# Designs tried in a protein design run: designed miniproteins, single chains, continued (4). Part 29

Each design is a single chain, and the fold is of that chain. pLDDT is the mean over its residues in the fold that is shown.

## One batch from the design tools (miniprotein)

Design m12976
Fold by ESMFold2-Fast:
Structure m12976 (fold): chain A 72 residues (1-72)
Amino acid sequence: SQATVDRFAAEVRKKLEELGKERQKKIDEARKNTSPEEADEIGKKLTEEYNKKADEIEREGVRAMLDAGDAA
């Protein structure tokens, strides 16, 4: 069902948006609570974690859409 595929795509987008917001919140918190140098290092680690989790979410989402969909 296309509706099921669309729902899974929307869920992936929502998860990525929430992940991005959480990353930004942690970066902002680090900037308030640490030195600029430590905040930059934390930001780099948070970006690496974000990229890894985003890739996992997208990969799982694509698989779920393919398994659920009758679309091509």
Scores: mean pLDDT 79

Design m12977
Fold by ESMFold2-Fast:
Structure m12977 (fold): chain A 70 residues (1-70)
Amino acid sequence: SMEEEQRRQIIQETVDEITSLAKKAGDEGLIEAVEKAGRFMLNHPKMTVEQTKQATRDIRTWVEDELKKQ
């Protein structure tokens, strides 16, 4: 569906950006955590577009907070 396509695009774009930030920091544990979260979201198509946007925002905030500790 168009909604599932939009959901996948949001996940791919946002997770790729966050993973890139984690890779620049060289934190292997953080990279693995972000990739795992992205995989989980991609494998749960019952999540709405709104729920997906919220989940990606929460992951970004968490990663940005972890990067501030480095």
Scores: mean pLDDT 79

Design m12978
Fold by ESMFold2-Fast:
Structure m12978 (fold): chain A 120 residues (1-120)
Amino acid sequence: MSLVEEVEQLIKEKKYDKARELIKKLSPEEARELLRRLMPLFSEAVLNKDVELLELFFELTIKAGLLGELKAFFEYVVQTSKDEEIRKLAREIIKAIEEGDEEKVLELSKKFIEKYVKSR
């Protein structure tokens, strides 16, 4: 079984802690492949407010090196959100992306998910 297939199976079984440990071992190419496979689940996670699954998608996006795509998303949030706290948090994430601080990007993205999805 490939590492990508193993992580996909763990996510389907809702073994998120084990999935996170293995995501850290993925190459950027393997993380991009896994994101492609999980895209239908991402749409469902947004609708169902599944904070844990959304956090995993952000972790995968960072591991995949898709920081440019992540930056574009948060720039869109800054332009469209009516919530000043959400806009402020999105600007802080953009700054962390520009500084290459992946740990801070992940930490702030988790706060964004909790505020954006769980509170609304």
Scores: mean pLDDT 82

Design m12979
Fold by ESMFold2-Fast:
Structure m12979 (fold): chain A 75 residues (1-75)
Amino acid sequence: GPEELLAQGEEAFREAVRAFKEGNYEKAIELAERARELYRQARASSTDPQLRLRAGIGEGLAGIIIGVAKLILKK
C-alpha cells in the first residue's frame, strides 16, 4: 500500500544520499530517480495528508539530488 511505497522511497533516498556523499553521482541519480518514483506512487495512492506531505517532501529532495549530481557530472 502507500505506506510500503513510502518506506521503499525513503530507503532508496537514503541509498542515493550515501552514493552522493561517496562521489558516485551516476548511482546517486539512479537511486534518487527510483526514490522520486516511489514517493510519487505513494502520494498518488493515498488520501492521508501526512503521508502525502512526507512523500511530497521526499520527491522534492530527490529532485535536488538529481539536479546537483547532473550539474557536477556536466562540469
Scores: mean pLDDT 89

Design m12980
Fold by ESMFold2-Fast:
Structure m12980 (fold): chain A 58 residues (1-58)
Amino acid sequence: SREEALRELGERYGISVEEAEGIVRAAQISDVALEVAAHDLGLSLEEAREIVREVEAL
């Protein structure tokens, strides 16, 4: 399921399902919002962009 895929992705990056969905929403708002969300979760901007790509491919 989408939830199982999000959980696996979250485990790989050390974040929750809700945090992964938050990253995707931030990307839809602005590059600044994505950078802030990534920083708050201890992720690089490139890791956050990869999360967005993988979630949108589901």
Scores: mean pLDDT 82

Design m12981
Fold by ESMFold2-Fast:
Structure m12981 (fold): chain A 70 residues (1-70)
Amino acid sequence: SSTEEILKKLIKEYEELSKTMSPEYQRKVAEKLEEIRKLLKENGPLSDVFRLQVEVQKLLLEDRKAQRAG
């Protein structure tokens, strides 16, 4: 579906963004993105996909704050 295609594109964009992050946050983001991929393959609830997406965004923000604080 178009929704699945949009989500797959978004996952790839988060993977590219994660390459600019610290190694600790790269790992955490990679784990969340793999959980999203698994949910999409298993036709899991979109509510869980959205929750994981929010968690990825939170990790990106936390890494940015940590880089500025150091």
Scores: mean pLDDT 80

Design m12982
Fold by ESMFold2-Fast:
Structure m12982 (fold): chain A 91 residues (1-91)
Amino acid sequence: ELEELIARAKELIKRAEETSEQAKMQKEKNKDDVWAVQDATESIEYGRKAIEAAQKSIELAQKGDVDGFAKKLSAAQSYLELAETYLRNAE
């Protein structure tokens, strides 16, 4: 159902936004640690890519492109997993 597909993508966007906010806090906290700042920056960048892919998945779902939705949501999930991994490394 279209509403369920959109809800799934929106939940991923929310999680990516929360991950990026935590990464920004870690970047400020560990500002003197070059590696922590780099990992936090990568986390923010992958979070941004996850949000963009998830937003594109919503557009595709609205057009009735279920296959395109699934591919973009899968890409968004992979980007979110990378964002979460870099966030853990920045801690």
Scores: mean pLDDT 87

Design m12983
Fold by ESMFold2-Fast:
Structure m12983 (fold): chain A 96 residues (1-96)
Amino acid sequence: FDAAEQQAAANREKLTERGEELLGKEMSEYARTLVGATLVQIEKAKEEGNKEMIEKIVEESKKILEELLKAGKISEEEKKKVLEKIEELAKKALEE
């Protein structure tokens, strides 16, 4: 295994854990990982004071959700719940 691949796997586990805290265990690993990753990206953009980047992060997450749905990795109901959570996270970051 490439060291970069091992690091990516470890990072993915941490992101999935953060997503589980936000969405619950009933959501797929893909949904939980995406929410966790989006949260980390939003937190970084907020730290940098880049509100425009938060909007771009939301748009990219929507594209990933469409690809996951197309690939059959998540359901339409999961997509809706993930989208609502991502929009909630973005709104809170823009207020703080």
Scores: mean pLDDT 78

Design m12984
Fold by ESMFold2-Fast:
Structure m12984 (fold): chain A 58 residues (1-58)
Amino acid sequence: MEAEFAESRRIMAEAAKTVPYEEILAAVDRVGDEVGVVTPEDVRAAVAELRARKAAAA
């Protein structure tokens, strides 16, 4: 379980190089509200969706 939280934080930190951290937190929080327990795969999917939305908006 702890390793999954560490992996989630690593994915978010990596994404923060190109996307504002506050937007990443908002996207992950939205997924967490839907699924209850956020896995690293959920975080990865949320970041990918956020990037796609930003690309479409730009």
Scores: mean pLDDT 74

Design m12985
Fold by ESMFold2-Fast:
Structure m12985 (fold): chain A 61 residues (1-61)
Amino acid sequence: VALSPEQRALLEEAAAELLARLEAGERVTDDDFRRIAERTGLSYADAARLLEELVVRAVAA
């Protein structure tokens, strides 16, 4: 996917934060994805898809 290095770094940071919250037994909401999309400059759909991929890969490892 055509992400800038800055967008990739922000997504990795966001994915790590979401994963830590999930491991702590917290739930994530659509509002969390929306805020991350705004921060990275991606659409909601793209941010949600990429974050899900990153989190799934992290927990599968």
Scores: mean pLDDT 75

Design m12986
Fold by ESMFold2-Fast:
Structure m12986 (fold): chain A 87 residues (1-87)
Amino acid sequence: MSKLEKFKEEFEKIMEETKKTLSPEDQKLFDILYKEIKKLIEEAKSPEEAAEKIIYKLEILSDSVSPEVQKKLKEIIEKIEKILKEL
């Protein structure tokens, strides 16, 4: 399995686990965010490129979401950084 494929699998797991902790309303917002992020991952050539684009998108979106969702977005960023260190 390529490093990029491993990154995609680990990231998908993070997103699925995070979604389970959200309210139904926040889950809908999260699904919209994940759809946009999935496109960024598909266009990326490396795990590092994918991570940079995802983190940037999440940081911008954090200004438009509730404090509870902002906290979850920061947790996702931390988990992404951990995955990159382990690849």
Scores: mean pLDDT 79

Design m12987
Fold by ESMFold2-Fast:
Structure m12987 (fold): chain A 78 residues (1-78)
Amino acid sequence: KKELLEQIGKALQEMGRAYQALLALKPSPEVVAEAEALIRETAKEIGEAIKAGDYEKALKIAEEGAARLRAILAEAEA
C-alpha cells in the first residue's frame, strides 16, 4: 500500500537524520560501530520483510530501528 511505503520512507529518513546528528557529536569508534551495526541489521530485516510482501512488518522494523538509533543518540549527548 502506498501509505505504508511513504511511512517506511519517513522512518528511514529519521534514522538517517539521527545517524548524522550522532556523527556530528564525534562519538567513540565503539558508539559509531554500534549505530552502524543497528542500521545494517535494520536494513537487512526491512529487505527480508519487503521480499516476503509484509510491508506492515517492514514499517514496524523501520520505526523500531529509528527509535533505537535515537536512543543511542540521546545516550551520546549526555
Scores: mean pLDDT 84

Design m12988
Fold by ESMFold2-Fast:
Parts: C-alpha cells; structure tokens; sequence
Structure m12988 (fold): chain A 79 residues (1-79)
C-alpha cells in the first residue's frame, strides 16, 4: 500500500545518518525506487489523497536533500 511505502521511506531516511557510505548509496537507490513506485500508485488515488501523498513526499525529499547536503559539506571540509 501507499502507507507501507511511505513508512519504509521514513525508516530508510531515519537510518541514513548512521549508515556507512556504501550503505547510504544502496539506501539512495532504494529511496529512488520507492519514490517512483509511490508516484505511480498515487496517480490512482482521489485528488485529496494525491495531495496528502505529495505533501508527505515533499517533506521526505527535503529531509533527504538536507541530509545529503550535510554529508557533502562534511566531505568538503575534510578535503
């Protein structure tokens, strides 16, 4: 279900900061795959439910982007 995909995405994002670089790369691929599946499934929902899914996805994408930005900044500082 859409809720199960969202829950799985949230769990992966929550665990990202504690992952190794290799684990983060694998998690990134899994996140992309889950987002694609979620977007595909959300197209079959009523507009109100589509808006809720889009809002949750937007927040998850913002959290993922911010985490990635912090990791890249830390790497740049170490160089």
Amino acid sequence: SIDEILKKLEEIVEKLPDMSEAEQEEAEREIIKLIEELEKQSKTLPPEEQAKVREKLKKLREEFFNLRLKVEAARAAAA
Scores: mean pLDDT 75

Design m12989
Fold by ESMFold2-Fast:
Structure m12989 (fold): chain A 83 residues (1-83)
Amino acid sequence: LEEEKKELLEFIDKLLARAQELLARSTNPQVRADLQRLIDELNKLKEEVEKAETPQEIRDLGIKAVALAIRLVGLETEEWLGL
């Protein structure tokens, strides 16, 4: 459980770093707004992971982290395409 929590927290921290880097470079107001919401959700998810006490909770939070990662890739693509 502690090892899985650590791995998930490291994954979330990497997503936060990527989102912050994109936010620093982005000039698109919509992408910036969506990135700020994503960063807020990642920070809340990180708090939930730190409070998780069961393997099932970690699995459920891991699924949420993957969904946020997919959303980040979408925002990265949107920025690159100028959409």
Scores: mean pLDDT 84

Design m12990
Fold by ESMFold2-Fast:
Structure m12990 (fold): chain A 56 residues (1-56)
Amino acid sequence: SELEETTRRVADELGAPEEQHQALVDFVLGWQKGFKMELDEKQVRAVVETYLEGNR
């Protein structure tokens, strides 16, 4: 899906290890489904940054 591809690309750009990419995809997908809204790339980036900040 476009959301998964965007999430993986953003995770890679932010230096997240490959092992965390699936967790990040699940996290972002959970946000989209919970709020019943489609996330744009800027929103995906903010969500990914939040996850990475919490898992320093």
Scores: mean pLDDT 78

Design m12991
Fold by ESMFold2-Fast:
Structure m12991 (fold): chain A 63 residues (1-63)
Amino acid sequence: GVIEELRRLMLESRDAAGRAAAHEAVRLLEQGKREEAIAAARNAYKQTGSEAAGRAAELIERG
């Protein structure tokens, strides 16, 4: 599922911002806060330019 994909992204990413974005997205999704998870990942992408953070937002939007 989406949480497993985000955990894989966190483990495979060498980008600290991308790992942090994926970790925060998993935390929010486990709380049932899907909209907040998308917003957090998008905000991380805007602030850092991290492609992994952008990918995290995309994975949540598709799940």
Scores: mean pLDDT 82

Design m12992
Fold by ESMFold2-Fast:
Structure m12992 (fold): chain A 87 residues (1-87)
Amino acid sequence: SMEEIKRRLRELILEIQRLLNEGKLTEEKLFALVERAKEIAEQLPEEVRERMIEILDRLVEQYKAGKLSIEETALAIASELQEVINE
């Protein structure tokens, strides 16, 4: 259900916030969070799914190119997940 999908997205946002607050966010954990977000996205309508995956992929590319810090990347991911919840 859409309610269950939004709940899973909220849980990811809370995990991102916890990792940032505790200073425990690593590159490995960041990439694992991205993969979990993509798995949840597969259950969304095509238009929302494609947009979300493209944004997540671009954020990862910007991080790997040194254009975003790990903290900036995690915050941008959390922001995108929140936008999907708000739809």
Scores: mean pLDDT 89

Design m12993
Fold by ESMFold2-Fast:
Structure m12993 (fold): chain A 79 residues (1-79)
Amino acid sequence: LSREEIKRRVFLALLSSYPNAASVSEIAEKSQVSQSSASRALNELEEEGLVEKERVSPTTTLYRITEKGLEYIRELSKK
């Protein structure tokens, strides 16, 4: 799988949880990629401002699509 394909799957998996935040393990399961691949993709999406990271506890981090991320997916889905 290409890096871009993994990133797309991860983004769509997170979108399916919107408006709720999701953990790396939940996103990995929904996107059918490894947790390490999901984590890398989420870091890239966070750097692009499409996803935000939320620390819920010292051992739990959740990810959520930003408004910018929603606009990005709407542009991709516009046919």
Scores: mean pLDDT 78

Design m12994
Fold by ESMFold2-Fast:
Structure m12994 (fold): chain A 79 residues (1-79)
Amino acid sequence: MEEEERRKLEELEREYKEALEYLDNNPNPEEVKEDAQRILALRERRRAEIERELARHGASRVFQRSMQAILDLLEYAIK
């Protein structure tokens, strides 16, 4: 069960990374900015959920650092 939770968190990390690549290669950057802003609007709630799961399952510091870096990068990309 804890293994499944860790995989879910890794999938979230990958999806955020894919969103950044989509922003970089998107032919409609103005419209994509709206989607990115929506994602950022949810980042605090998602981060709190992720931190709760990390606390319960003891996920690695590397994963936690990667998630934070992705969120920071996404915020920077849309500014």
Scores: mean pLDDT 61

Design m12995
Fold by ESMFold2-Fast:
Structure m12995 (fold): chain A 70 residues (1-70)
Amino acid sequence: LEERAKKLEEEGEKAYKEGDIDRAIELYSQAKGYYVQAAEEALNQGDVDAARQLLAKAREIEEKIEELKK
C-alpha cells in the first residue's frame, strides 16, 4: 500500500508539471487513500509511529489538493 501510494504521488507530480491539474488532483487523491489504508494496517500491527508518519503524508497531500482546487 505505501509503495502504491508513493507511485501515485510521483505520477500526480508528473501530471502537475505537465499542466494537467485535473489529472494531478485525481492521482493525489488516490495516493492519499492508499496512505490512509497503509496507516490503518500499521495501526492494526501496533506500529503507531509508522501510522503517524503515513497520516501526516496523507494530510500533506490533502493540503496540496486543496491548493490546486483554489
Scores: mean pLDDT 82

Design m12996
Fold by ESMFold2-Fast:
Structure m12996 (fold): chain A 70 residues (1-70)
Amino acid sequence: DDSFLQSVTDKMIESLRRYGRDHPELAERGVQRLKDTRSQSIANGTSLDDAVDQLSLLTERLVEELERAR
């Protein structure tokens, strides 16, 4: 369900922007990576569960990148 995947991605984007408030350019690059990953998952016909797992792992990596920038 593309609308569910969109909702999940939007929540991750909101969280990333809040977490990366001190590094807005890095946070926005992360947001673009999340949007690109969602679009690729839809284009490739990735299952909803696999797409959510991929986005969750990416979000964890992006948070780690923001923490390293501190």
Scores: mean pLDDT 82

Design m12997
Fold by ESMFold2-Fast:
Structure m12997 (fold): chain A 74 residues (1-74)
Amino acid sequence: SHMLQQAQQMKQRLDAAMQQLQSLPDQATRQALIRSIQNLLSMMDEAIQRGNDKALQIVMRMADSLLKVIDNLL
């Protein structure tokens, strides 16, 4: 489905962001952001498993917001 394709693309963006965060010098901020990404990935997987498209849309919006924060730090 279109939603699953968007979720797959978002997961790839989140994975790329985790790799980029390895270069962030502040360890505390780096670990907090990586943990936030891992939580979002888990929430996406749960929403997909339950077939909850509304929850998936909300989680993807949260992920997009987090990625904007990360882009400002890198």
Scores: mean pLDDT 89

Design m12998
Fold by ESMFold2-Fast:
Structure m12998 (fold): chain A 95 residues (1-95)
Amino acid sequence: SEVFGEPLPEEVLAQMEKLAGETRPYVLYVAIPRESFDAAAFVQLVRENEGTIVAFTGDAKHVYAVVEFAERENARALAERLVREFGASVELVER
């Protein structure tokens, strides 16, 4: 796996892995601070990078998203932008 920003806590990553679909080879596990989260901007960024949102969940401090990709470079591009624009923590996993 590849880590972008701060590493995700193991317990959070394990919970998000249960939400991942099995149809696409590349998965982003994303944690975004609620203070910096913009749902419309997030959806637009996923769309621009040809991602598919599989799940949203969250807690009091973070929004968590699982996003699937056919292409590694699209997943990586979204991960880099999420870190830069939202202060996100992102892990890229190949199945």
Scores: mean pLDDT 86

Design m12999
Fold by ESMFold2-Fast:
Structure m12999 (fold): chain A 75 residues (1-75)
Amino acid sequence: SELKKAFAETTKEVLLKEGASEEIAQAAADAIEQGLTYDEIKELIKQKAKTGEEAQIAVKGLAEGYGLILEALSK
């Protein structure tokens, strides 16, 4: 789905901007394209993060990415 790809790319960019690693950002993007839920992606990010700080940044970035997409879809 083109929408899923746009979602994945937007979320990856937000995660990288917030300071998450390329590995975490790519894992989140791949999970979105696979159709994983927000909670499943959050769990995956926590498992792949090397530090608590990275996990917090990545979870925040994921929430921001989801917020942007939900707002776009409401129009």
Scores: mean pLDDT 78

Design m13000
Fold by ESMFold2-Fast:
Structure m13000 (fold): chain A 67 residues (1-67)
Amino acid sequence: SAIDAAGKGAAGALASGGASAEEAERAGQYVTDGDWEKAVELLREMAERAGTAGGRDAALAGAEAVE
Protein backbone atom coordinates (compact mmCIF):
# COMPACT_ATOMS: atom_id res chain seq x y z
CA SER A 1 0.00 0.00 0.00
CA ALA A 2 1.04 3.65 -0.31
CA ILE A 3 1.31 3.92 3.48
CA ASP A 4 3.59 0.85 3.66
CA ALA A 5 5.71 2.07 0.73
CA ALA A 6 6.17 5.52 2.28
CA GLY A 7 7.07 3.93 5.63
CA LYS A 8 9.68 1.65 4.05
CA GLY A 9 11.16 4.55 2.07
CA ALA A 10 11.37 6.73 5.17
CA ALA A 11 12.89 3.85 7.20
CA GLY A 12 15.59 3.36 4.54
CA ALA A 13 16.47 7.05 4.60
CA LEU A 14 16.48 7.03 8.42
CA ALA A 15 18.85 4.03 8.49
CA SER A 16 21.24 5.91 6.12
CA GLY A 17 21.25 9.08 8.28
CA GLY A 18 19.26 11.09 5.74
CA ALA A 19 16.20 11.49 7.96
CA SER A 20 15.12 11.77 11.59
CA ALA A 21 12.54 9.52 13.26
CA GLU A 22 10.22 12.55 13.38
CA GLU A 23 10.54 13.07 9.62
CA ALA A 24 9.83 9.38 8.96
CA GLU A 25 6.65 9.60 11.07
CA ARG A 26 5.67 12.83 9.30
CA ALA A 27 5.95 11.18 5.87
CA GLY A 28 3.63 8.39 7.02
CA GLN A 29 1.21 10.92 8.53
CA TYR A 30 1.06 12.88 5.25
CA VAL A 31 0.09 9.68 3.38
CA THR A 32 -2.54 8.85 6.04
CA ASP A 33 -4.00 12.38 5.80
CA GLY A 34 -4.10 12.22 1.98
CA ASP A 35 -1.37 14.86 1.55
CA TRP A 36 0.34 12.84 -1.20
CA GLU A 37 2.22 15.84 -2.58
CA LYS A 38 3.78 16.67 0.81
CA ALA A 39 4.66 13.01 1.42
CA VAL A 40 6.43 12.79 -1.97
CA GLU A 41 8.29 16.08 -1.37
CA LEU A 42 9.51 14.96 2.05
CA LEU A 43 10.61 11.53 0.79
CA ARG A 44 12.55 13.15 -2.07
CA GLU A 45 14.22 15.54 0.39
CA MET A 46 15.19 12.55 2.55
CA ALA A 47 16.61 10.83 -0.55
CA GLU A 48 18.80 13.91 -1.24
CA ARG A 49 20.20 13.65 2.30
CA ALA A 50 20.62 9.84 2.32
CA GLY A 51 24.13 8.69 3.28
CA THR A 52 23.99 5.53 1.13
CA ALA A 53 22.76 4.57 -2.33
CA GLY A 54 20.44 2.02 -0.70
CA GLY A 55 18.86 4.67 1.52
CA ARG A 56 18.42 7.03 -1.43
CA ASP A 57 16.87 4.29 -3.58
CA ALA A 58 14.48 3.27 -0.77
CA ALA A 59 13.28 6.85 -0.26
CA LEU A 60 12.79 7.40 -4.02
CA ALA A 61 10.91 4.09 -4.36
CA GLY A 62 8.65 5.15 -1.49
CA ALA A 63 7.96 8.49 -3.18
CA GLU A 64 7.11 6.79 -6.51
CA ALA A 65 4.75 4.32 -4.78
CA VAL A 66 2.73 7.09 -3.06
CA GLU A 67 -0.53 7.56 -5.06
Scores: mean pLDDT 76

Design m13001
Fold by ESMFold2-Fast:
Structure m13001 (fold): chain A 72 residues (1-72)
Amino acid sequence: SAMEEEIRKKRLEEVSELVMKGQKATDEYTSLAKQAASDPQKAQALIEQKRQTGAEINNQVAEVSEKARKEI
């Protein structure tokens, strides 16, 4: 039905948004890690925070993806 198709699209958009958010966090973490190699002072805490955020998003994406696979 149209409603089921709409729900499926919304779920895909949510997964895509989460994936992009995780990728952005990972890219930012990598950039900060390079900066910390040259100037390790204030970057340390920010790098650690972004690493945790990236891991959390990746876990959420994996859970949603696994749930979608099991529905098949």
Scores: mean pLDDT 70

Design m13002
Fold by ESMFold2-Fast:
Structure m13002 (fold): chain A 74 residues (1-74)
Amino acid sequence: SMLEEAERLLEEAEERLAKAKTAAELRKVMFEAALRMQDLLEATTDPEVAKEILARMQEFLRAAQARIRAAEAA
């Protein structure tokens, strides 16, 4: 399903975020994940599934941005 694919993409992105050592690496992972999630969201025809994918993507982006800010402040 589209939701399962979104979950897989976000899990892969979270693993890459965990391995990232710099703000630049974190930002690259965030942007690459956002582009892939955007493509998936545009392919999703069920509005309820699209809403869940969007919510998961927004949560991921907020967490990633917080990590980027922390890395830049260090």
Scores: mean pLDDT 84

Design m13003
Fold by ESMFold2-Fast:
Structure m13003 (fold): chain A 85 residues (1-85)
Amino acid sequence: DKEKLKKEEEEKKKKELEEKKKEALFKGTEYSIQAIKHAAEATVARNLGDEKKAEEHRKKTEEYNKKSNEYQEEYKKVLEELKEL
């Protein structure tokens, strides 16, 4: 009984970690795409001579890249936890 419960808890934990892994990948990718969009907007603004708008989009690019990197680190941690199971 107790051994069966431990196995069921371990399988449940593995499923929860697989879901966290998928969420981290999705969120990381989502923020990466936002960073690319803002980088493109910064380039367009710079080409039009709008230095203020270019700087605002550059700052947004840095912000979204930081968030993307945070989710990449979360993904890495979840992968290590899955390997320990």
Scores: mean pLDDT 87

Design m13004
Fold by ESMFold2-Fast:
Structure m13004 (fold): chain A 83 residues (1-83)
Amino acid sequence: GMVTEAEFEADLSTPEATRRFLELVLQAAKDGLTPEQLRARMAAELPPGVRVRVRLDHAAGKATVEFEDPASGVRRVLELEED
């Protein structure tokens, strides 16, 4: 299947910023974006913040997001699926 992986910075400091980030990740999975297109879209739409790694499985409609929580230094992993 088509898989896209990219690392970039995203502001996750507020619930609204986090929601916008997750919506953009799911849209990127639907759009079949390349790693370069994903990084460019995120840089255009979101202020920099925490380092994030995203894996998109376009065939399965799934995304995995990994980031380090700036408050605790703990690495978090989120799995997103389109219903």
Scores: mean pLDDT 76

Design m13005
Fold by ESMFold2-Fast:
Structure m13005 (fold): chain A 78 residues (1-78)
Amino acid sequence: SSKRQQAADLFDQAAEAAEKGDSEKARELIDQGLKLLGQAGVPQEAIDSIRATVDTLLEQGDYDTLSSLLRAISDYLR
């Protein structure tokens, strides 16, 4: 599988974890997905922007918005 498809699978899993309120698991899976995006040539500025948005949503406990964002990224990567 391509690194982009592997990242998409990780973001889908992260969305499921966020929907269950498992912020620690969501964070772990997001970090793994972002690492794969960097290895696939996604610009670091874009990765940093996604990470900052994720950090804000996790801090606020806005798991619905976080899940929607992660699923949208996954769909874009497929």
Scores: mean pLDDT 87

Design m13006
Fold by ESMFold2-Fast:
Structure m13006 (fold): chain A 110 residues (1-110)
Amino acid sequence: SIFEKIKELAKELGILEVIEGLRKKLEKELDLPKEKLEAYIISYLSAYLVAHLRLMGYSDEEIREILTKKLGLSEEQTELILKAAKAMLEGKEEEFEKYLEEFAELLLKE
């Protein structure tokens, strides 16, 4: 499960409680069918992790390696989530939601 890999990485980074809290919040606030809800939550949490790694001083190349090797993301998924995280950090809400939707659609196809 991508979510289990997200939890393992979050634990390594010392933010497991933050990731679990965000999941709980999204499960309560979003009115989506179960499969779409799961894909959106994974997308949001992935973008949050990438934003956190950037704030910690990781390069885009180091983050790509983490996303592909530790989370098992494709190159297309990796580029979308990097864009989503950048939009999140820049406060570009519409751009952020667009990239999250594109990422979630890729998760639902696999």
Scores: mean pLDDT 87

Design m13007
Fold by ESMFold2-Fast:
Structure m13007 (fold): chain A 92 residues (1-92)
Amino acid sequence: MVEITIKGKIHPLDVETIVALLKTSKDVEVEVIGDETIVIRGELSPAEVGELISRVESLGDVKVEVKGITPTRLRGSELDIEKIKELIEQLG
């Protein structure tokens, strides 16, 4: 299970678009906190997480934090976008 936190200056319409895209993913819970924070929880593969982050970053100046990925060899609960990209490259 993964927890993704998106923080930034996001227009309400953009928030709705992000939520709609994420709700089409299986086994995903989306929570909007205030006007500029979105928290996503669910069972997502590294490839799905990477695609999601890329789409969100293309929408505006946002900060993305990823936590709660199953303890593989990654110690700690935080995963950088670069590490997610490496996982995607390994999977093909």
Scores: mean pLDDT 63

Design m13008
Fold by ESMFold2-Fast:
Structure m13008 (fold): chain A 84 residues (1-84)
Amino acid sequence: SEAAEEERRLAELDETLARLEAAFGPAAASRLETERDGGRLHAVVHRDAGGAATALVERFRALLEAGVKGTFLGIAADAAARAV
């Protein structure tokens, strides 16, 4: 079902976040904040995002294109933050 596919993609994102945090350290991974809301993902990229966070954004975009529900949230005071 669509819900089962979305849950699988969310689990793959969690795994990706864990791997990136392990590889690049918590500071790099934590600059891309992700939260769930009823199967939707809300992500904020902060100014100090670095290359690891950029890779996460690209993977998040690929998951959205594959049908995972999500929203990119931006903070006006943060030059690296974006709203989608």
Scores: mean pLDDT 48

Design m13009
Fold by ESMFold2-Fast:
Structure m13009 (fold): chain A 89 residues (1-89)
Amino acid sequence: MQELTEKALEALNKLAVTLFKQGDMEGVRAALENGSLVQELGEQGKLETVEKAYQRIKELLERLKNGDVSPEEATEELRRLNEEMQKAL
């Protein structure tokens, strides 16, 4: 339980750091907002939703690091994930 939430938060932290280094402060904000939702979902025992979020965050981080997605596109994907997680609460 805690391990899955921690992995998702770790991936979000790496994504936020990557966006910060690229100067995308809106992306940093979106990643932090997603972190709050991941923690809340974990506390509610919604582990399937946390696992799905973790997979999407991990894929997005890989795409951003490989240059397959821009910081602005990554920020937009984080905003979509935020909306989906809010609906799951």
Scores: mean pLDDT 83

Design m13010
Fold by ESMFold2-Fast:
Structure m13010 (fold): chain A 118 residues (1-118)
Amino acid sequence: SMEERRAEIGRFTAELREALEERLAGKSKQEQLELLREIAEKIFEVLIKTAKELGREDTVKAIEEQMKKLEQAIENGEDVQSIVDALLSFVTQVLAEIADIDFEKAKEVGEKIIEIAK
């Protein structure tokens, strides 16, 4: 149901936030930005592959543009929390789009993303 999908996406977002916060804890800003770049790159690779498999070229383009924006924010040394919030917001939106097409695939992809963040 729509409520079940929203609840699952909500749980995923909370788990991803916690994993990212734990992974970044106690590190310098430079180390946090380097980790965020590596984690985001791997997450975006999974999302691009899934969007391509689902025939969603519009979603692929959106992910590629977001990746460029995030890389620029990291290069500019922008606020770590702002980068984390932007990443979480975007990943949540893409997973919600995938869930509307294939809910089981969205759950599989979400689990892979959480594993990347750990």
Scores: mean pLDDT 87

Design m13011
Fold by ESMFold2-Fast:
Structure m13011 (fold): chain A 62 residues (1-62)
Amino acid sequence: SDAEEKEKLVKKLEELGVRLTPAQYKNSTIQDLAQLVTAASLRAIGDEIDAELAARRAKLLA
């Protein structure tokens, strides 16, 4: 059902560190939540890349 799909997407967002307000949850479509999951996933990947680049730079400056 749509409610079950919506709840699964909210759980994925929470795993990615994104917490929705009750109003945001109520007013968001499944498509809106899927887009947020994609954006949050890309942000998490970017954070991992930034951490790796920082570690490599620290070795070069040592």
Scores: mean pLDDT 81

